# Designed miniproteins, single chains, continued (2): the designs that were tried, part 39

Each design is a single chain, and the fold is of that chain. pLDDT is the mean over its residues in the fold that is shown.

## One batch from the design tools (miniprotein)

Design m5333
Fold by ESMFold2-Fast:
Structure m5333 (fold): chain A 91 residues (1-91)
Amino acid sequence: SEVEKGLEEVLQRVAELGKELAEAKEKLEKEGNEEKIKKFEEFAKEADKKLEEFGDRLVEAKDDPEKLLAVIKETLEWIEEFKERLKEILE
């Protein structure tokens, strides 16, 4: 179903984001730039909070396919925007 495909995509994108955040953390720690590390830590904290919020909304919408698809779409759009913002921090 479209819902199942969307949920699989969300799980894949969340896993990819987690890997990118871990790689970014290692890179910044090796560079030793304390200001960038602090900015990254706040950014990673924002990601954790947002992913928890999306997770809660997916659970709330579990019995409504239309609402589920809307939350899936919003989650995927947010992940794409967040990855772009991460690239700016790593400059």
Scores: mean pLDDT 85

Design m5334
Fold by ESMFold2-Fast:
Structure m5334 (fold): chain A 75 residues (1-75)
Amino acid sequence: SRDELLELLERFREELRRAMARNGVPQEQADAILGRLDELIAAVKAGELSEAEAVERFRAIMAEFAEVLAEILAK
């Protein structure tokens, strides 16, 4: 359901914030990724996205996060 999806997204956001802080992700990049998650959560709350559309946007955000991690690991 949408309420279950929102609960999962909000919990994931907090876990991701902690993980980025623990792994030294630069503040600017961390804020950008969390901001995109906040926009996704807001759009789901407003009923602007189907659950399938929300999952696709979440996947895109996670792909960008993976690129940020790859850059950090390459340093």
Scores: mean pLDDT 81

Design m5335
Fold by ESMFold2-Fast:
Structure m5335 (fold): chain A 64 residues (1-64)
Amino acid sequence: DSAARARATPIEARFETPEQAREAARALAAEPEVARVVLEGGRELMSPEAAAAFEEAVRAAEAG
């Protein structure tokens, strides 16, 4: 789907702690090839704290 590819390309990342999630989010947001970072799927396989930390860190990085 060309529209979906133009919108966002999914990237798989795994982390177990909120600190690892924040580090992953900052690294991904800093990549010139990554226009936007969104957490998709796998939430039930990670802690709620890690998922929330990832999304918040991405928003902070994109805003800064």
Scores: mean pLDDT 59

Design m5336
Fold by ESMFold2-Fast:
Structure m5336 (fold): chain A 64 residues (1-64)
Amino acid sequence: SDSLTKKAEDLYIKGTDAFNQGNYVESIKLFDEAGTLATKGGDDVLKDISDRNRDESRRKLNES
């Protein structure tokens, strides 16, 4: 639904902000939730981008 996709977009933006601040624990959570809501909303592109950035956040956390 449009409302689920919009919420996923907002979470994705928050995840990106957390990632840019070096808060990888928070970015993992935000991207994971964004991907889940994107899936429920039928937005496969947003899901794939969110999952990719979640995995990147995990890699960065392991480097820290």
Scores: mean pLDDT 88

Design m5337
Fold by ESMFold2-Fast:
Structure m5337 (fold): chain A 90 residues (1-90)
Amino acid sequence: DSIELLRKSAITTLRSFVDWLRKQATTPEELALVDQLEGLIKQLEAAKTKEETIEILRSARDVLLQLSKRYPAAGGVAELIDKILEAIES
């Protein structure tokens, strides 16, 4: 269904970003945020409800916005997650 496709799209986008970011991240603070994103991706994979999916994506967006202060690419990913959230909530 459409929600399942959007959830899978979010997972793929976040995984690609995390893989890229692990090559860039050098500080313990950055690595902790990367680990938070990986945890959220695993929660998305396990999510069974629309409500769970929305809350996990909101948490992922918040982590991405923290990362966007140093990595503009994180801001772009946060914008994509917001578009996915809008589509799920519609």
Scores: mean pLDDT 85

Design m5338
Fold by ESMFold2-Fast:
Formats: structure tokens, sequence, C-alpha cells
Structure m5338 (fold): chain A 89 residues (1-89)
């Protein structure tokens, strides 16, 4: 990631990190973000929620119930096409 892409990702993380402001996303915050970025389609909401839960488990390698910035920056550009496009990837 470039410094500019990292700054954008940090801003997105901070936008959804509304509870503790600890630089990590819990599962609820991650699901909310994922639904917001996928919401323009006439998609099945259950499918989007299921996919968000699956991706959270994949990203949360530590199994602590949180996604830290390092995990977020590693996976989000690859798994959320709208965010990848916004980052110029």
Amino acid sequence: LTPEQEEKLRAILARYDTKDHDGRLDKEEFVEMFLEYGEHQFENKHTAEFMAHMLFQLIDKDGDGYIDFAEFAEYVPWIIPSLAKELGL
C-alpha cells in the first residue's frame, strides 16, 4: 500500500470504529461497513450478511473477535471491490 492508500484505509476504519475508538473493528462494525459498500444493488441482504460473517472469520486470524488495522489493510482491498476501486487498485 502507498502512504495515501493507508491514510484512506485508516479513515474508513475510524468511520466504522464507533464504540471503543481503539483502531479495531468488531464483527458488528465490520458487517455494517460491508453492507454499506454493497447496498446499491438489489442484493439479497441475507447473502451479504452471510458473506460479511465469513470474511470476518477469514480476516480475524487471531480469533480475538476484532479486525486490527494490519488485517484490515491486508484484506479489504482484495475482498470489497468498491473499496479497491476507491483506492485505485
Scores: mean pLDDT 70

Design m5339
Fold by ESMFold2-Fast:
Structure m5339 (fold): chain A 82 residues (1-82)
Amino acid sequence: MSDINAFLQNCLENVQNPEDKQAFQLILESDASVETKIDLIAEHLAKYDINNSIALLKLAQCPQDLKEKLLERIAELKEVSG
């Protein structure tokens, strides 16, 4: 729980795009479970190509385990139809 909220706070500090900031702030404040927050973050990042998603995760100092879960979920969202 703490790690995902720290990641979202780092996104808010380091990301300059207002649309990204707004999305991450809403997820941070949603009181959703860690799994739901991961899903929402992955859905937002799935709008980008994979290189841009990786760059954003690196900029936000994303922990390796959380990064792996997010990248796996992004891949599912991009490849699964329906």
Scores: mean pLDDT 76

Design m5340
Fold by ESMFold2-Fast:
Structure m5340 (fold): chain A 58 residues (1-58)
Amino acid sequence: SDLERGREALERALALAAAGDLEGANRWGTQSVTLLQAAGDDALAAEAGRRVREAMEA
């Protein structure tokens, strides 16, 4: 489902950010937000975007 794929993309984005791959984190973070919005979970999509941005700024 889009919800499951969005959550998987979020986990990848956060792992890439922790590894210092900011380009990968941004790519997978964008994919996560898009999939979570497609799943109809706008609140989770907004939270995913915030978490990825925060992780990239750490």
Scores: mean pLDDT 87

Design m5341
Fold by ESMFold2-Fast:
Formats: structure tokens, sequence, C-alpha cells
Structure m5341 (fold): chain A 70 residues (1-70)
């Protein structure tokens, strides 16, 4: 799927290589185990469709996975 390929390309450009979208989902779930795989796939598809570059993708990831607290 073109959205999945785009996400993987953005990650590769950032120096992070995943062989598949499933590997990315597994990595994200380690940081946020409460998110469902299905919901995560839908969110990634949506951001890839709306974001035309890696900066928008990075901002989306940051907004969902950097709500770290002390």
Amino acid sequence: MEEEKRILEWLKESGVEFESIDDLIAAIKKVNPDISEEKLREMLKEIAKNAKDRSAFANFVASHFTKVEV
C-alpha cells in the first residue's frame, strides 16, 4: 500500500529501518501498549495520506508518543 511505503521511506530517511509496517507497529506498541494495532494502522494511514513529508509525520508521532511524564 502506498501509505505504508511512504511511512517506511520517511523512517529510512531518518536513519531508522523497518522491514515492514508490522515492525513499526510493534515498536510503537512497546512505547504505548494501550493502543490497538488496528487503531494504530488507521492512524498511520491517515497521517500518511494527509502528510506530504516526514516533518508532518514526525510531528504526529511526537504528539502521540511524547506525552511522557515525570
Scores: mean pLDDT 64

Design m5342
Fold by ESMFold2-Fast:
Structure m5342 (fold): chain A 68 residues (1-68)
Amino acid sequence: SMMDKLKKIKEIVEETTRRAAEALRRGDREEAARHLQEMANKLSDLGVSNDDVSRIVREVAERARAAA
């Protein structure tokens, strides 16, 4: 269902934000970028549009930097 898909997207976004923030706290910018790219691939596989993927990646990167 649409609600199940949105729940999965939310879980991926929250997990990626946490992992990217942890990598940034260690000074590992390459690891943080890898987590963002893996999220982008997963969102695309779920049928999220390229425009929405780009927006979400930007938002998650900003939140991860703020949380680091």
Scores: mean pLDDT 88

Design m5343
Fold by ESMFold2-Fast:
Formats: C-alpha cells, structure tokens, sequence
Structure m5343 (fold): chain A 86 residues (1-86)
C-alpha cells in the first residue's frame, strides 16, 4: 500500500472516530500499524506526529476513549522504531 493510501485510511478513521461511529479493536490496531509504517520514513515524522495527535485527541473525547487510547498506544509502540513525543 502506498504512503498516500495509508494516510487516507488513517484520516478516514479519524473522521469516523470524530463522528462517534462504532470503532473496533481491529480498526484501532490497523491505524496504529499504519502510523508505525509511515514513521519508518524520517521525511514523514511531522505528518505522522500530526495524525497521531489528531487520532489521540479524537479517541480521548469518546466515553470509552481511555481504553481505546491505551490499546492504540500499546499497538503503536510495539511497531514504532522511534517513539513520538508531545
């Protein structure tokens, strides 16, 4: 899958989270792996950091957001070469 397709898929997922639509654990893990894949290219760090911040913010607004953020962060850290910082 191209970087453009990965970014588009992540943005679509953030939009879904913000809409309040149901999200599954598998969708959270997919988004985490997609972001970790993009992070392998240093030229994408700023864009990955922006997408990461938007996704974590969107998840944190949900009633179950704490558990969803924890699952996302655990999966993301598992596949990331370099941790993102606030």
Amino acid sequence: MSDEELIARIRAFIDRVNSGAPVSDSQLREAARDLATLLKDPRKYAEVNQLYTELVTALSKRPDGKAQVELFLKEFSKYSKIPLVK
Scores: mean pLDDT 77

Design m5344
Fold by ESMFold2-Fast:
Structure m5344 (fold): chain A 75 residues (1-75)
Amino acid sequence: SEEGERALRLVERWGRIQGHEDLAARYESLAEFYKKLAEENKDNPELTKMYQELSDNYEKLAAEHRAEAERLRAE
């Protein structure tokens, strides 16, 4: 039925939204972890730079997954 097909599509879209939000949360946690490591290693400029770059990269990945989840919600 049309109602059954629509329900299946909504469940599949919800699953994709949840997947993106779960990945975003994980990347946000990794970004915070590496940010803390950068702060703890300020006496070592090479390590600080590496951890800051990792934190920034994970923040970008988290933002991209958050944006995709919002795009899917708007459909």
Scores: mean pLDDT 90

Design m5345
Fold by ESMFold2-Fast:
Structure m5345 (fold): chain A 98 residues (1-98)
Amino acid sequence: MKKEELEKKIERVKKKIEETREELLNNPQAVIDEIRALVAKHNEPLDLDSLTDDELVEGVLKAKAAEIAKEEAEEFIERGDLEAAREIFEEAAKYVKE
């Protein structure tokens, strides 16, 4: 059933986000490298001195969660299942702070 496929993709998204959070918490250099990459993409300086370590980790995790959701949703988007794609993006958003 299509619901079982969607549930498996949601579980995979959750697992990848949690694994990414653990990697960022255990490797502060990875957080800094990802922030530098994000700053370069937006061509705007980010005031890193004003952000806490927790805020930096959550900021990187938001970007990574969006990338993970996009990768897992691509198959549903390609076949025109926009409702399933939307559920994947909404689920990913639940695992990061605003």
Scores: mean pLDDT 72

Design m5346
Fold by ESMFold2-Fast:
Structure m5346 (fold): chain A 95 residues (1-95)
Amino acid sequence: MKIKYSDEELEEMRKILDEIQKIVDETIDLVIKNEDKLSPEDLEKVLKLVGRMIDILQETQDLFGGQLASLEELRKRLEEVKKIHDEIKEIIEKS
């Protein structure tokens, strides 16, 4: 069932999507800058985590475009993306 958003909810949701995109882009840049420092095993782990972030971003965009996601669901997905960013950063810093 499609969700009807208010103008205020649409603006807030767009800001959340922009923030998710920004974190994904920053994480990819961090991985590229440190790729040569990672072991093959750590690189594989990091790439799987990056893939999960991209999947979350794409699914969130699809749900928003389909009017299937609530504002709360988008906030939850932003928190998941932040958690994955922190996990990737920890792997890189320990390498």
Scores: mean pLDDT 85

Design m5347
Fold by ESMFold2-Fast:
Structure m5347 (fold): chain A 74 residues (1-74)
Amino acid sequence: GDKEKGIELAEKAVEAAKKGDGKEAARLLYQAADADSESRASLLTGAHEAEKHKEDGEKVEKAARGALESLKAT
C-alpha cells in the first residue's frame, strides 16, 4: 500500500543522509509524503528540515530518522 511505499522511501532517505546526500534525502522524503497522505505532515516536516540543513549530514539524518519513526508509529 501507499504506507509501505512511504516507509521504503523514508528508509532510502536515511541511507542517502548517511552517505552525505542531504539533497537526495530531502527529495526522497518529499516523495514519501506524496505516497502516504496520512503521514504527509510528518514526512513534509522531515523533508523541509533535511532541505534546510542539507549540508549538515547529522541534522539531515536526524530529520529523516524522525520522519521514518513517525511513519512507523502511525
Scores: mean pLDDT 79

Design m5348
Fold by ESMFold2-Fast:
Structure m5348 (fold): chain A 68 residues (1-68)
Amino acid sequence: SMDELIAEFRELVAEAGRLLRESTNEEMKSRIKRELGEASLAINEKDWEGFKRYLERLRRLLEEARRE
């Protein structure tokens, strides 16, 4: 459901915040900020199809960041 996806996004936002504070990889931080911004904009515009796409991209990006 959309409520479950929004809940997942909130968890990913919290994780991204921690990674942005701890990471020294400026390229990775820039990519995370960009995907967060796009997902947040999609929510604000009620673009739920775009939101699902950006959420998937953010999830994969954070998995990549965790391996560093």
Scores: mean pLDDT 85

Design m5349
Fold by ESMFold2-Fast:
Structure m5349 (fold): chain A 72 residues (1-72)
Amino acid sequence: TTVQTGVVDGQTVQVTVTSTSSSVTLTLSNLGTKPVTVQATGRDTATGNIYSTPPTRLAPGETATFTFPAVK
């Protein structure tokens, strides 16, 4: 599991990536005080594939979870 933290429109956003042999799960969390729209794009280290979440609106303290198949 990998955790990355960034800033979007002045709000702290955390992205958690959990990889298994069959799937990659991204959890987006808004740790700020205002709603933000977040999109995450990354590479799955197990497969080498690039994945991207849709733009997702997160209220303060809200999380969104996306699961992708780990297929080459």
Scores: mean pLDDT 75

Design m5350
Fold by ESMFold2-Fast:
Structure m5350 (fold): chain A 66 residues (1-66)
Amino acid sequence: MNKEELEKEIEEGINLIKQAVDQVADDTARARALGLEPLLAQYHGATSFEERQALKAQFDAAMAAA
């Protein structure tokens, strides 16, 4: 890998993180407006991948239903 390729990968990684942070902020604000904060807190506290997937699906369904 050359220096230009490495710099591009770093920039892409930073942009992806920025997008994820912005998305989390938007999701948190929306969850508060809909009263879904307890469900979001359970998702962040989940220790297993399966539990996290189930809680995310439940959260997404609740967000879509509101």
Scores: mean pLDDT 68

Design m5351
Fold by ESMFold2-Fast:
Structure m5351 (fold): chain A 58 residues (1-58)
Amino acid sequence: MEEAAEKAARGAAEASALAGATPEQARDFWYKEALEAGADEEAAEKAAEMAGRMVAQA
């Protein structure tokens, strides 16, 4: 679960960066999306942080 959520978050973060989202917007968005997709809080936090970092580095 965690690994799949991280990979999905990375792809989504790249798409968000191309769309012009800020790192904080990406983090908040993907945290909520991951939880609604059935990820645990820890996995959702990891996915959100990765999404934010990917957008910041893009």
Scores: mean pLDDT 70

Design m5352
Fold by ESMFold2-Fast:
Structure m5352 (fold): chain A 66 residues (1-66)
Amino acid sequence: MQEKALERLKEAILNDPSLTEEQKKQLLEFLERAEKNPGEAAKETPKELLELLERIIRKEREKRAA
């Protein structure tokens, strides 16, 4: 379910203490854009934000395994 996956990512972003408030805001904004228009979101998103998102997804996977 897209809705549950998106909610989980938003929660992981908000609860990551290594992220600044600005980075959290940027990532949440990216997720909202990706839900509405994935193609445009991918084109407009800086590489650094995508790398941060991948790190959060990896941490969330590890948290789920633990």
Scores: mean pLDDT 71

Design m5353
Fold by ESMFold2-Fast:
Structure m5353 (fold): chain A 84 residues (1-84)
Amino acid sequence: SMMRERARELEKYILEKAREFGKEIGGEEEGKLLEETARKLLEDAVRYAKEGDRKKALSSIIATSIIAGVKPSVVEEYVEARLE
């Protein structure tokens, strides 16, 4: 599925960005922490979107956007791809 491949590419991109940001701040430990935090926030966003909780989904999207340093629209595209 093209959407499954797109979701995988977006997840990898977002997680790599979060890890890089963490590494710049505090080295390997912070890099791992921000990658793990972003992974949990992405899964929360997908879960809330599936449940129809738009406010919680948007909050998780915005939080991921901040820690990865990517636009919210990039995280939204990932969530939409996961809902296919």
Scores: mean pLDDT 89

Design m5354
Fold by ESMFold2-Fast:
Structure m5354 (fold): chain A 118 residues (1-118)
Amino acid sequence: MEEVSEATVETETARGRLIASARSLTVPEMPVEEKKRLAVEVAREELERLLREHNLTLVSEEEPVVTVDEELDRVTAVLSAEAVDAEGRPYLLHAVATVAPEGKAVPGGAGDSRVEAR
């Protein structure tokens, strides 16, 4: 009952070769904070996979950017990194992980009780 989808794109840019990999995971109902943690963890695993698969050496890693889509109950984490190959060619790596609840159909008007204002 868990589904995983994966997509990888490679493009040459003026700043080096861009490799972007996206992974989507559906999970049982869980708190948003757990989804955020899982999304960052999956994105980091994907980044490490790209480094190993392409025989790249990590130069710098940026802090993960986490976005919550409340309408779709979806959490996306993006990790960006710079790496070099054995020949010293620059690479830009983007690892994206999206975590969504399994089997949740969101009608256009779920009960949207805003949490108490301060």
Scores: mean pLDDT 73

Design m5355
Fold by ESMFold2-Fast:
Structure m5355 (fold): chain A 81 residues (1-81)
Amino acid sequence: SRLEAVRRAQALAAERFLAEVGEDAPETPENLRRLADLLVEALAELVSEEVAAAFRAAAEAYLAGDEEAAREAFAELQRLL
């Protein structure tokens, strides 16, 4: 299942983030960007480059505070899953 591959990518990204940043890492913009980058890498590795690119677009819009662009990018990501 594609959803199971996404869950494995999330677990892999979380493991890599924990190893790199630490288990009690604060939810700062820097840490959120790093977690997003690790999720993009894991999604490309375990799911597809297309899903990884869609997630990158959604994460970048969300972190930029562009609610409309984030909503549109998230809808596209959901379409691919």
Scores: mean pLDDT 82

Design m5356
Fold by ESMFold2-Fast:
Structure m5356 (fold): chain A 77 residues (1-77)
Amino acid sequence: SPAEKRHLALQAGVTVGIAQIALYILKKNKDKLSDEEIEKIKKKIQAMVDEALALAQQAGDADAVAEAQAVKADIKK
């Protein structure tokens, strides 16, 4: 239903937002962390983005899919 798709899109948006905040905090503290710690945190953020991408795809929300993919690419930096 349209209401269910809207709910999924909102869940995807919230999850992407949380992942973006987590990535920002990681980048801010990168100099204080070991390479191993950075990779562990990146993997957790990546899992969160993968969940958001799945929700966005289920919602049929192309903009939310693109946003999740952009965050996924940014994790590699």
Scores: mean pLDDT 85

Design m5357
Fold by ESMFold2-Fast:
Structure m5357 (fold): chain A 76 residues (1-76)
Amino acid sequence: MSVAGVMSTEDGVADILIIAGENEVEVYVNGEFAGVVKPGFHTVRVKAKPGEKLTVTLKDLKTGEVYTHEVTAPVT
C-alpha cells in the first residue's frame, strides 16, 4: 500500500511525502503528473498554497492499483 502526506509549504509550493510500498508508483496531484517514485520514502514538490486541499493519486506501475488521498497543505 502507498500513502501520501504533506510535509511543508513555502513560496507557493508544497512538499508531499510519498511512502511507496513494494513497487514503483506514478504520482499525480490534482490530476497533474508529478513523477514516478521507487519503493520507499520520497518527497514530491508541487505547486500549492498554505491550507489548500490537494488530491494525491498514486498508481502502482506493477499491479495497476490506484490509491487516492486528500491532503491539506499546512498553515504555519
Scores: mean pLDDT 74

Design m5358
Fold by ESMFold2-Fast:
Order: sequence, then structure tokens, then C-alpha cells
Structure m5358 (fold): chain A 70 residues (1-70)
Amino acid sequence: MAETLAKMQELIDKGEEQMRKETDPKKAREIATQTIVEIAKIGEDNNMDKTTIGDLVYEAVQRYTEILQE
């Protein structure tokens, strides 16, 4: 479970890095959406608690929204 949590956190960080390198806002939003879906899928596929998955998805949404507003 800790390994899955670490993978999801790494994916959030990778998504942020990819969004910051992307100059097209539309493509940046697509990266955000794809990464959020991937995080949820990894959590579900590894039988993580739904609250934990929700918390990580919420964290990703918050971080990515800030990037898109910059």
C-alpha cells in the first residue's frame, strides 16, 4: 500500500512537471485530466481505500488548477 501511495504521488509530481513544460494551455489541461484519471485507476487497481484515492485526486486537482491559473 505504501508503494502504491508513493507511485501515485510520483505521478502527481510528474504531471505537474509536464504541465509546466507545456506552453499550450489546452494541452496542459489534457495532461492534467489524463494524470488524474491515471492516479484514480492506479489506486483502484491496487485496492486502495476510496477516501485515500479521493484525497490524492483532490491534491492533484488543486495543484494543477494553480498551474493553469499561472
Scores: mean pLDDT 81

Design m5359
Fold by ESMFold2-Fast:
Structure m5359 (fold): chain A 89 residues (1-89)
Amino acid sequence: SPSNQFFAQIRATIDRGRQLYDLGQQYDRQGNYRTGYRYYEESSRLFGEASRRLRDYAPSVPLFQQEADRLEGLAEEARRKAEELRKRI
């Protein structure tokens, strides 16, 4: 169904954002700040995309608003970490 497709896409986007965030942390720990910065930036964009799409899909459903807010928080955390690494490049 279209709804099943939508949620599968959202889950894939969230999973990819998480994977990229973890890669950002790994490269940060290795001192590879340029690569870590790129992964954190990409992670932030994906979490932000998932947040916006989920909020727009069902704006009146509290569960989806809570999840969208959580994803926006993750996007902001990733963006903050990217900015910290950018200063070290």
Scores: mean pLDDT 89

Design m5360
Fold by ESMFold2-Fast:
Structure m5360 (fold): chain A 74 residues (1-74)
Amino acid sequence: SEEEIEQNLANLRKMVDSIAKTLSPEQAAQLHALTDRYSAEIRRALREGRLDEARAIAKELWEGIQAILKQGAA
């Protein structure tokens, strides 16, 4: 549901802010930029009533976050 997706985005933002504090400034900036961009696209899809599209974009966001974190692992 839309409410569930918005709640998940709010929880994700809190997690991202916490994780960013443990990363380099460059990785933190990349993580914030990715999260902000995809969150905007998810909200646009929700406004257009495209719940399935919003869910697919959310999956891509999570995969992108995992890729950044994996790249930062020494």
Scores: mean pLDDT 80

Design m5361
Fold by ESMFold2-Fast:
Structure m5361 (fold): chain A 86 residues (1-86)
Amino acid sequence: MYKLMLLVLAAKESVRLAKSKEEILEILEALLEAAREYGYEESVEILEEAIEKVKKAPSVEEAKKIALEALEEVLKILKEKARKEE
């Protein structure tokens, strides 16, 4: 859990600094590969959906909004799973 959470936090900052839709897609695709490697199926589905929406986004600002919302959803799921380990 911890490793993927750190990658998501780093991805959020990278998305905020991105200058193109291509950069946002590269960030999301890298995170998708990590989520698949770690077996987080729910995170994989959210990231795949976000990638498709970013590809269709009319602007970099809309692409950032889509990506950041998806990353927040992934973070929420990971935090809830960590809490349930208690």
Scores: mean pLDDT 82

Design m5362
Fold by ESMFold2-Fast:
Parts: C-alpha cells; structure tokens; sequence
Structure m5362 (fold): chain A 93 residues (1-93)
C-alpha cells in the first residue's frame, strides 16, 4: 500500500539521518548517502508531485553539505521528514 511505502521511506530517512551525522563522515560520503536516499525514495514513492518535492529537498541538503552548513542540512532533513509524515497522514485517509 501507499501508506506502507511511506512508512518505509520514513524508516529510511531515520537511518540516513543517523548516517549523515556519523562522526568522521566526509563531504563525499554525505553526498553519496543523499544520492542513495534519492534513488531509494524514487523506488518507494509513486506520487510524482511528492517525488519532485522530495528531490528538491535532497538537492537543497546536498547544497548545504557543499557549503559546510550542517545545521541547515539537518533542518532540511527534518523538513523532508515532515513532508513524508503529512503524505502518510493523507494516505491513511
């Protein structure tokens, strides 16, 4: 179901958030983690508008990584989580 796929997407985001904040992680490893996240979310999300919004937030987070703005990277990941939580709430209706 759509709800089950959105729950998987949220579990994936929780794992990726932990990985992005691992001590000693490099810029290249953070970008690679977000590329992996984007690829896996493309497999899980069927709504093209939601997918476009998700991809936009991933690109924003990658920009903050390149700028060394890790607080803003994490705030963008929280925004992404919020977007998927709202989508999950709608899917359950």
Amino acid sequence: SEAARLEQALELLAEMSRRLNRPGITTEERVAALDELGARLRELLSDPQLLAAVEGLIERAKRYIREGRYLLMNLTIMELIGLLVVALSRAKR
Scores: mean pLDDT 88

Design m5363
Fold by ESMFold2-Fast:
Structure m5363 (fold): chain A 62 residues (1-62)
Amino acid sequence: SAKGEELGRAALERLHRERGLPETPEARKAAIGSGQVAVLLGLEGERGVRAAADLAYRSLQA
């Protein structure tokens, strides 16, 4: 969804700023996917961005 993509892009920016994560295609895909999951869980705004960032970061460290 468009909302999930927006949360995912914000999550990727947050990960880059707070954790120094490079904005690679893999990181972008993980962040956008995590944004979609956050929307499905009913998480919006800053709460959704934080949830998506945490989920994406954990998935990229597996």
Scores: mean pLDDT 82

Design m5364
Fold by ESMFold2-Fast:
Structure m5364 (fold): chain A 110 residues (1-110)
Amino acid sequence: SSLLEELIKLGQKLLELKLEAEEAFENKDEKGFLKIVDEIIELLRKIAKLLEEAGLHELAAKVRELAERLEKLKAEFEAGKISPEEFWERVTEILDEFGDVLSEALEKLE
């Protein structure tokens, strides 16, 4: 289905952004890293909208919650409350949780 294909493409883009964020983190490029995190948040909100339009309301709500958690985490980092290492670790945990949600969504759309 076209919706299944679109979700696969968006999931692939999120994996690409994760690799770009890892590179920015390793290069100590804080501005680049934060920009990529913003792009990930926008992409998660787009995925949530597509899931909601597909009738997968519970999975859409979970993806929106993950986007909100990233926004709060970014704010804590920008306030100097967590280290870059802690920020990256918690970002990867949120993205791993998203991977589980995406897998469930793809299974329900088959």
Scores: mean pLDDT 87

Design m5365
Fold by ESMFold2-Fast:
Structure m5365 (fold): chain A 87 residues (1-87)
Amino acid sequence: SMIEEIFEANKNASAREVAKALVRAMAAKHGITLSDEEVERYAAKLLALAKTGELFPSDEALQEASNLLVFGSDDPVAVLKHLAELL
């Protein structure tokens, strides 16, 4: 998946940098504009959830991160549809 590829490509980066890269990549793919504050907030949440799973988050952790991204967009339905395809 795209998420697995991002984690693999950034395996030598800090967990925070990987989480931020993932948030930015998902936002960019779906045409979502995020502020630096929103990126940090979503990345921090994703990191907290990812710590319950190994290299990539559990389905629940990914769904939680998806929900956080959706609330920051102008079209939550389109974002959910695209994130479901990505996951």
Scores: mean pLDDT 58

Design m5366
Fold by ESMFold2-Fast:
Structure m5366 (fold): chain A 70 residues (1-70)
Amino acid sequence: MKEEIEKEAEEFVKEARGAAERLPSVADQIIKVAEEYAKKAIKEPEKAKEYLHEGAGKVQALGREAAAAA
């Protein structure tokens, strides 16, 4: 169970870093948000899916903000 959550958190951060490469104006914010929520998911495995979902939502919001500013 812990190994699965760590893998999901790592994949989430990897996806966020990929998105950051495409959105340089908000890259640092995307990576920071992804790492914070990944850390929360690893620390509280019972709520890992909730934290990863919330983190993904925040990353998407940053992406939409960057697109709207372009």
Scores: mean pLDDT 79

Design m5367
Fold by ESMFold2-Fast:
Structure m5367 (fold): chain A 91 residues (1-91)
Amino acid sequence: MEERLREAEERLRRVIEEGARRLYEVEGPVAPPSSPFRSVEGALEVARDLARGEEKGEAEPVTEEGKKVVEELRREGGRALEEIEALRAEE
């Protein structure tokens, strides 16, 4: 069942990458220079944390679109993580 685990891990990675791109596009132009959203690397770190549910509230978006992307990252990332954990626990 490694194929299912690989698919879930790939899905998580795609969710993070797409979310980071969107956060950079919508938040980058309006965020202060010190904001993680001003760089692709910073947006990727925020997207990873949000998808994994590890860093709640560490970086808050200021745009309405950015807030929607954050909620999607938490929801979709959480689902992918639950699937990965279930597959690993199944042994």
Scores: mean pLDDT 74

Design m5368
Fold by ESMFold2-Fast:
Structure m5368 (fold): chain A 80 residues (1-80)
Amino acid sequence: SPREQVAALLTQLILEELSRPGGEKAAAFIGDLLYELLQAKSVEEAQAVLDRARERIRKEFDPETAARYEAVLDQIRALL
């Protein structure tokens, strides 16, 4: 299901961030995103979560990291 695919994708990214030095902040952000997406009751609510995550990424991360995570948000949006 799309929900299972999103959960698997974000869980893998959390594990990847936790495997690198200084990845705890990114892992926490991705964990929050996963939690919010699992709480979404509609595609419209999930899209609103992704829009808020995109704004947060642009404000809290460097441009290279932001571009990587924006690509992940686009992948999740395609699964909705």
Scores: mean pLDDT 85

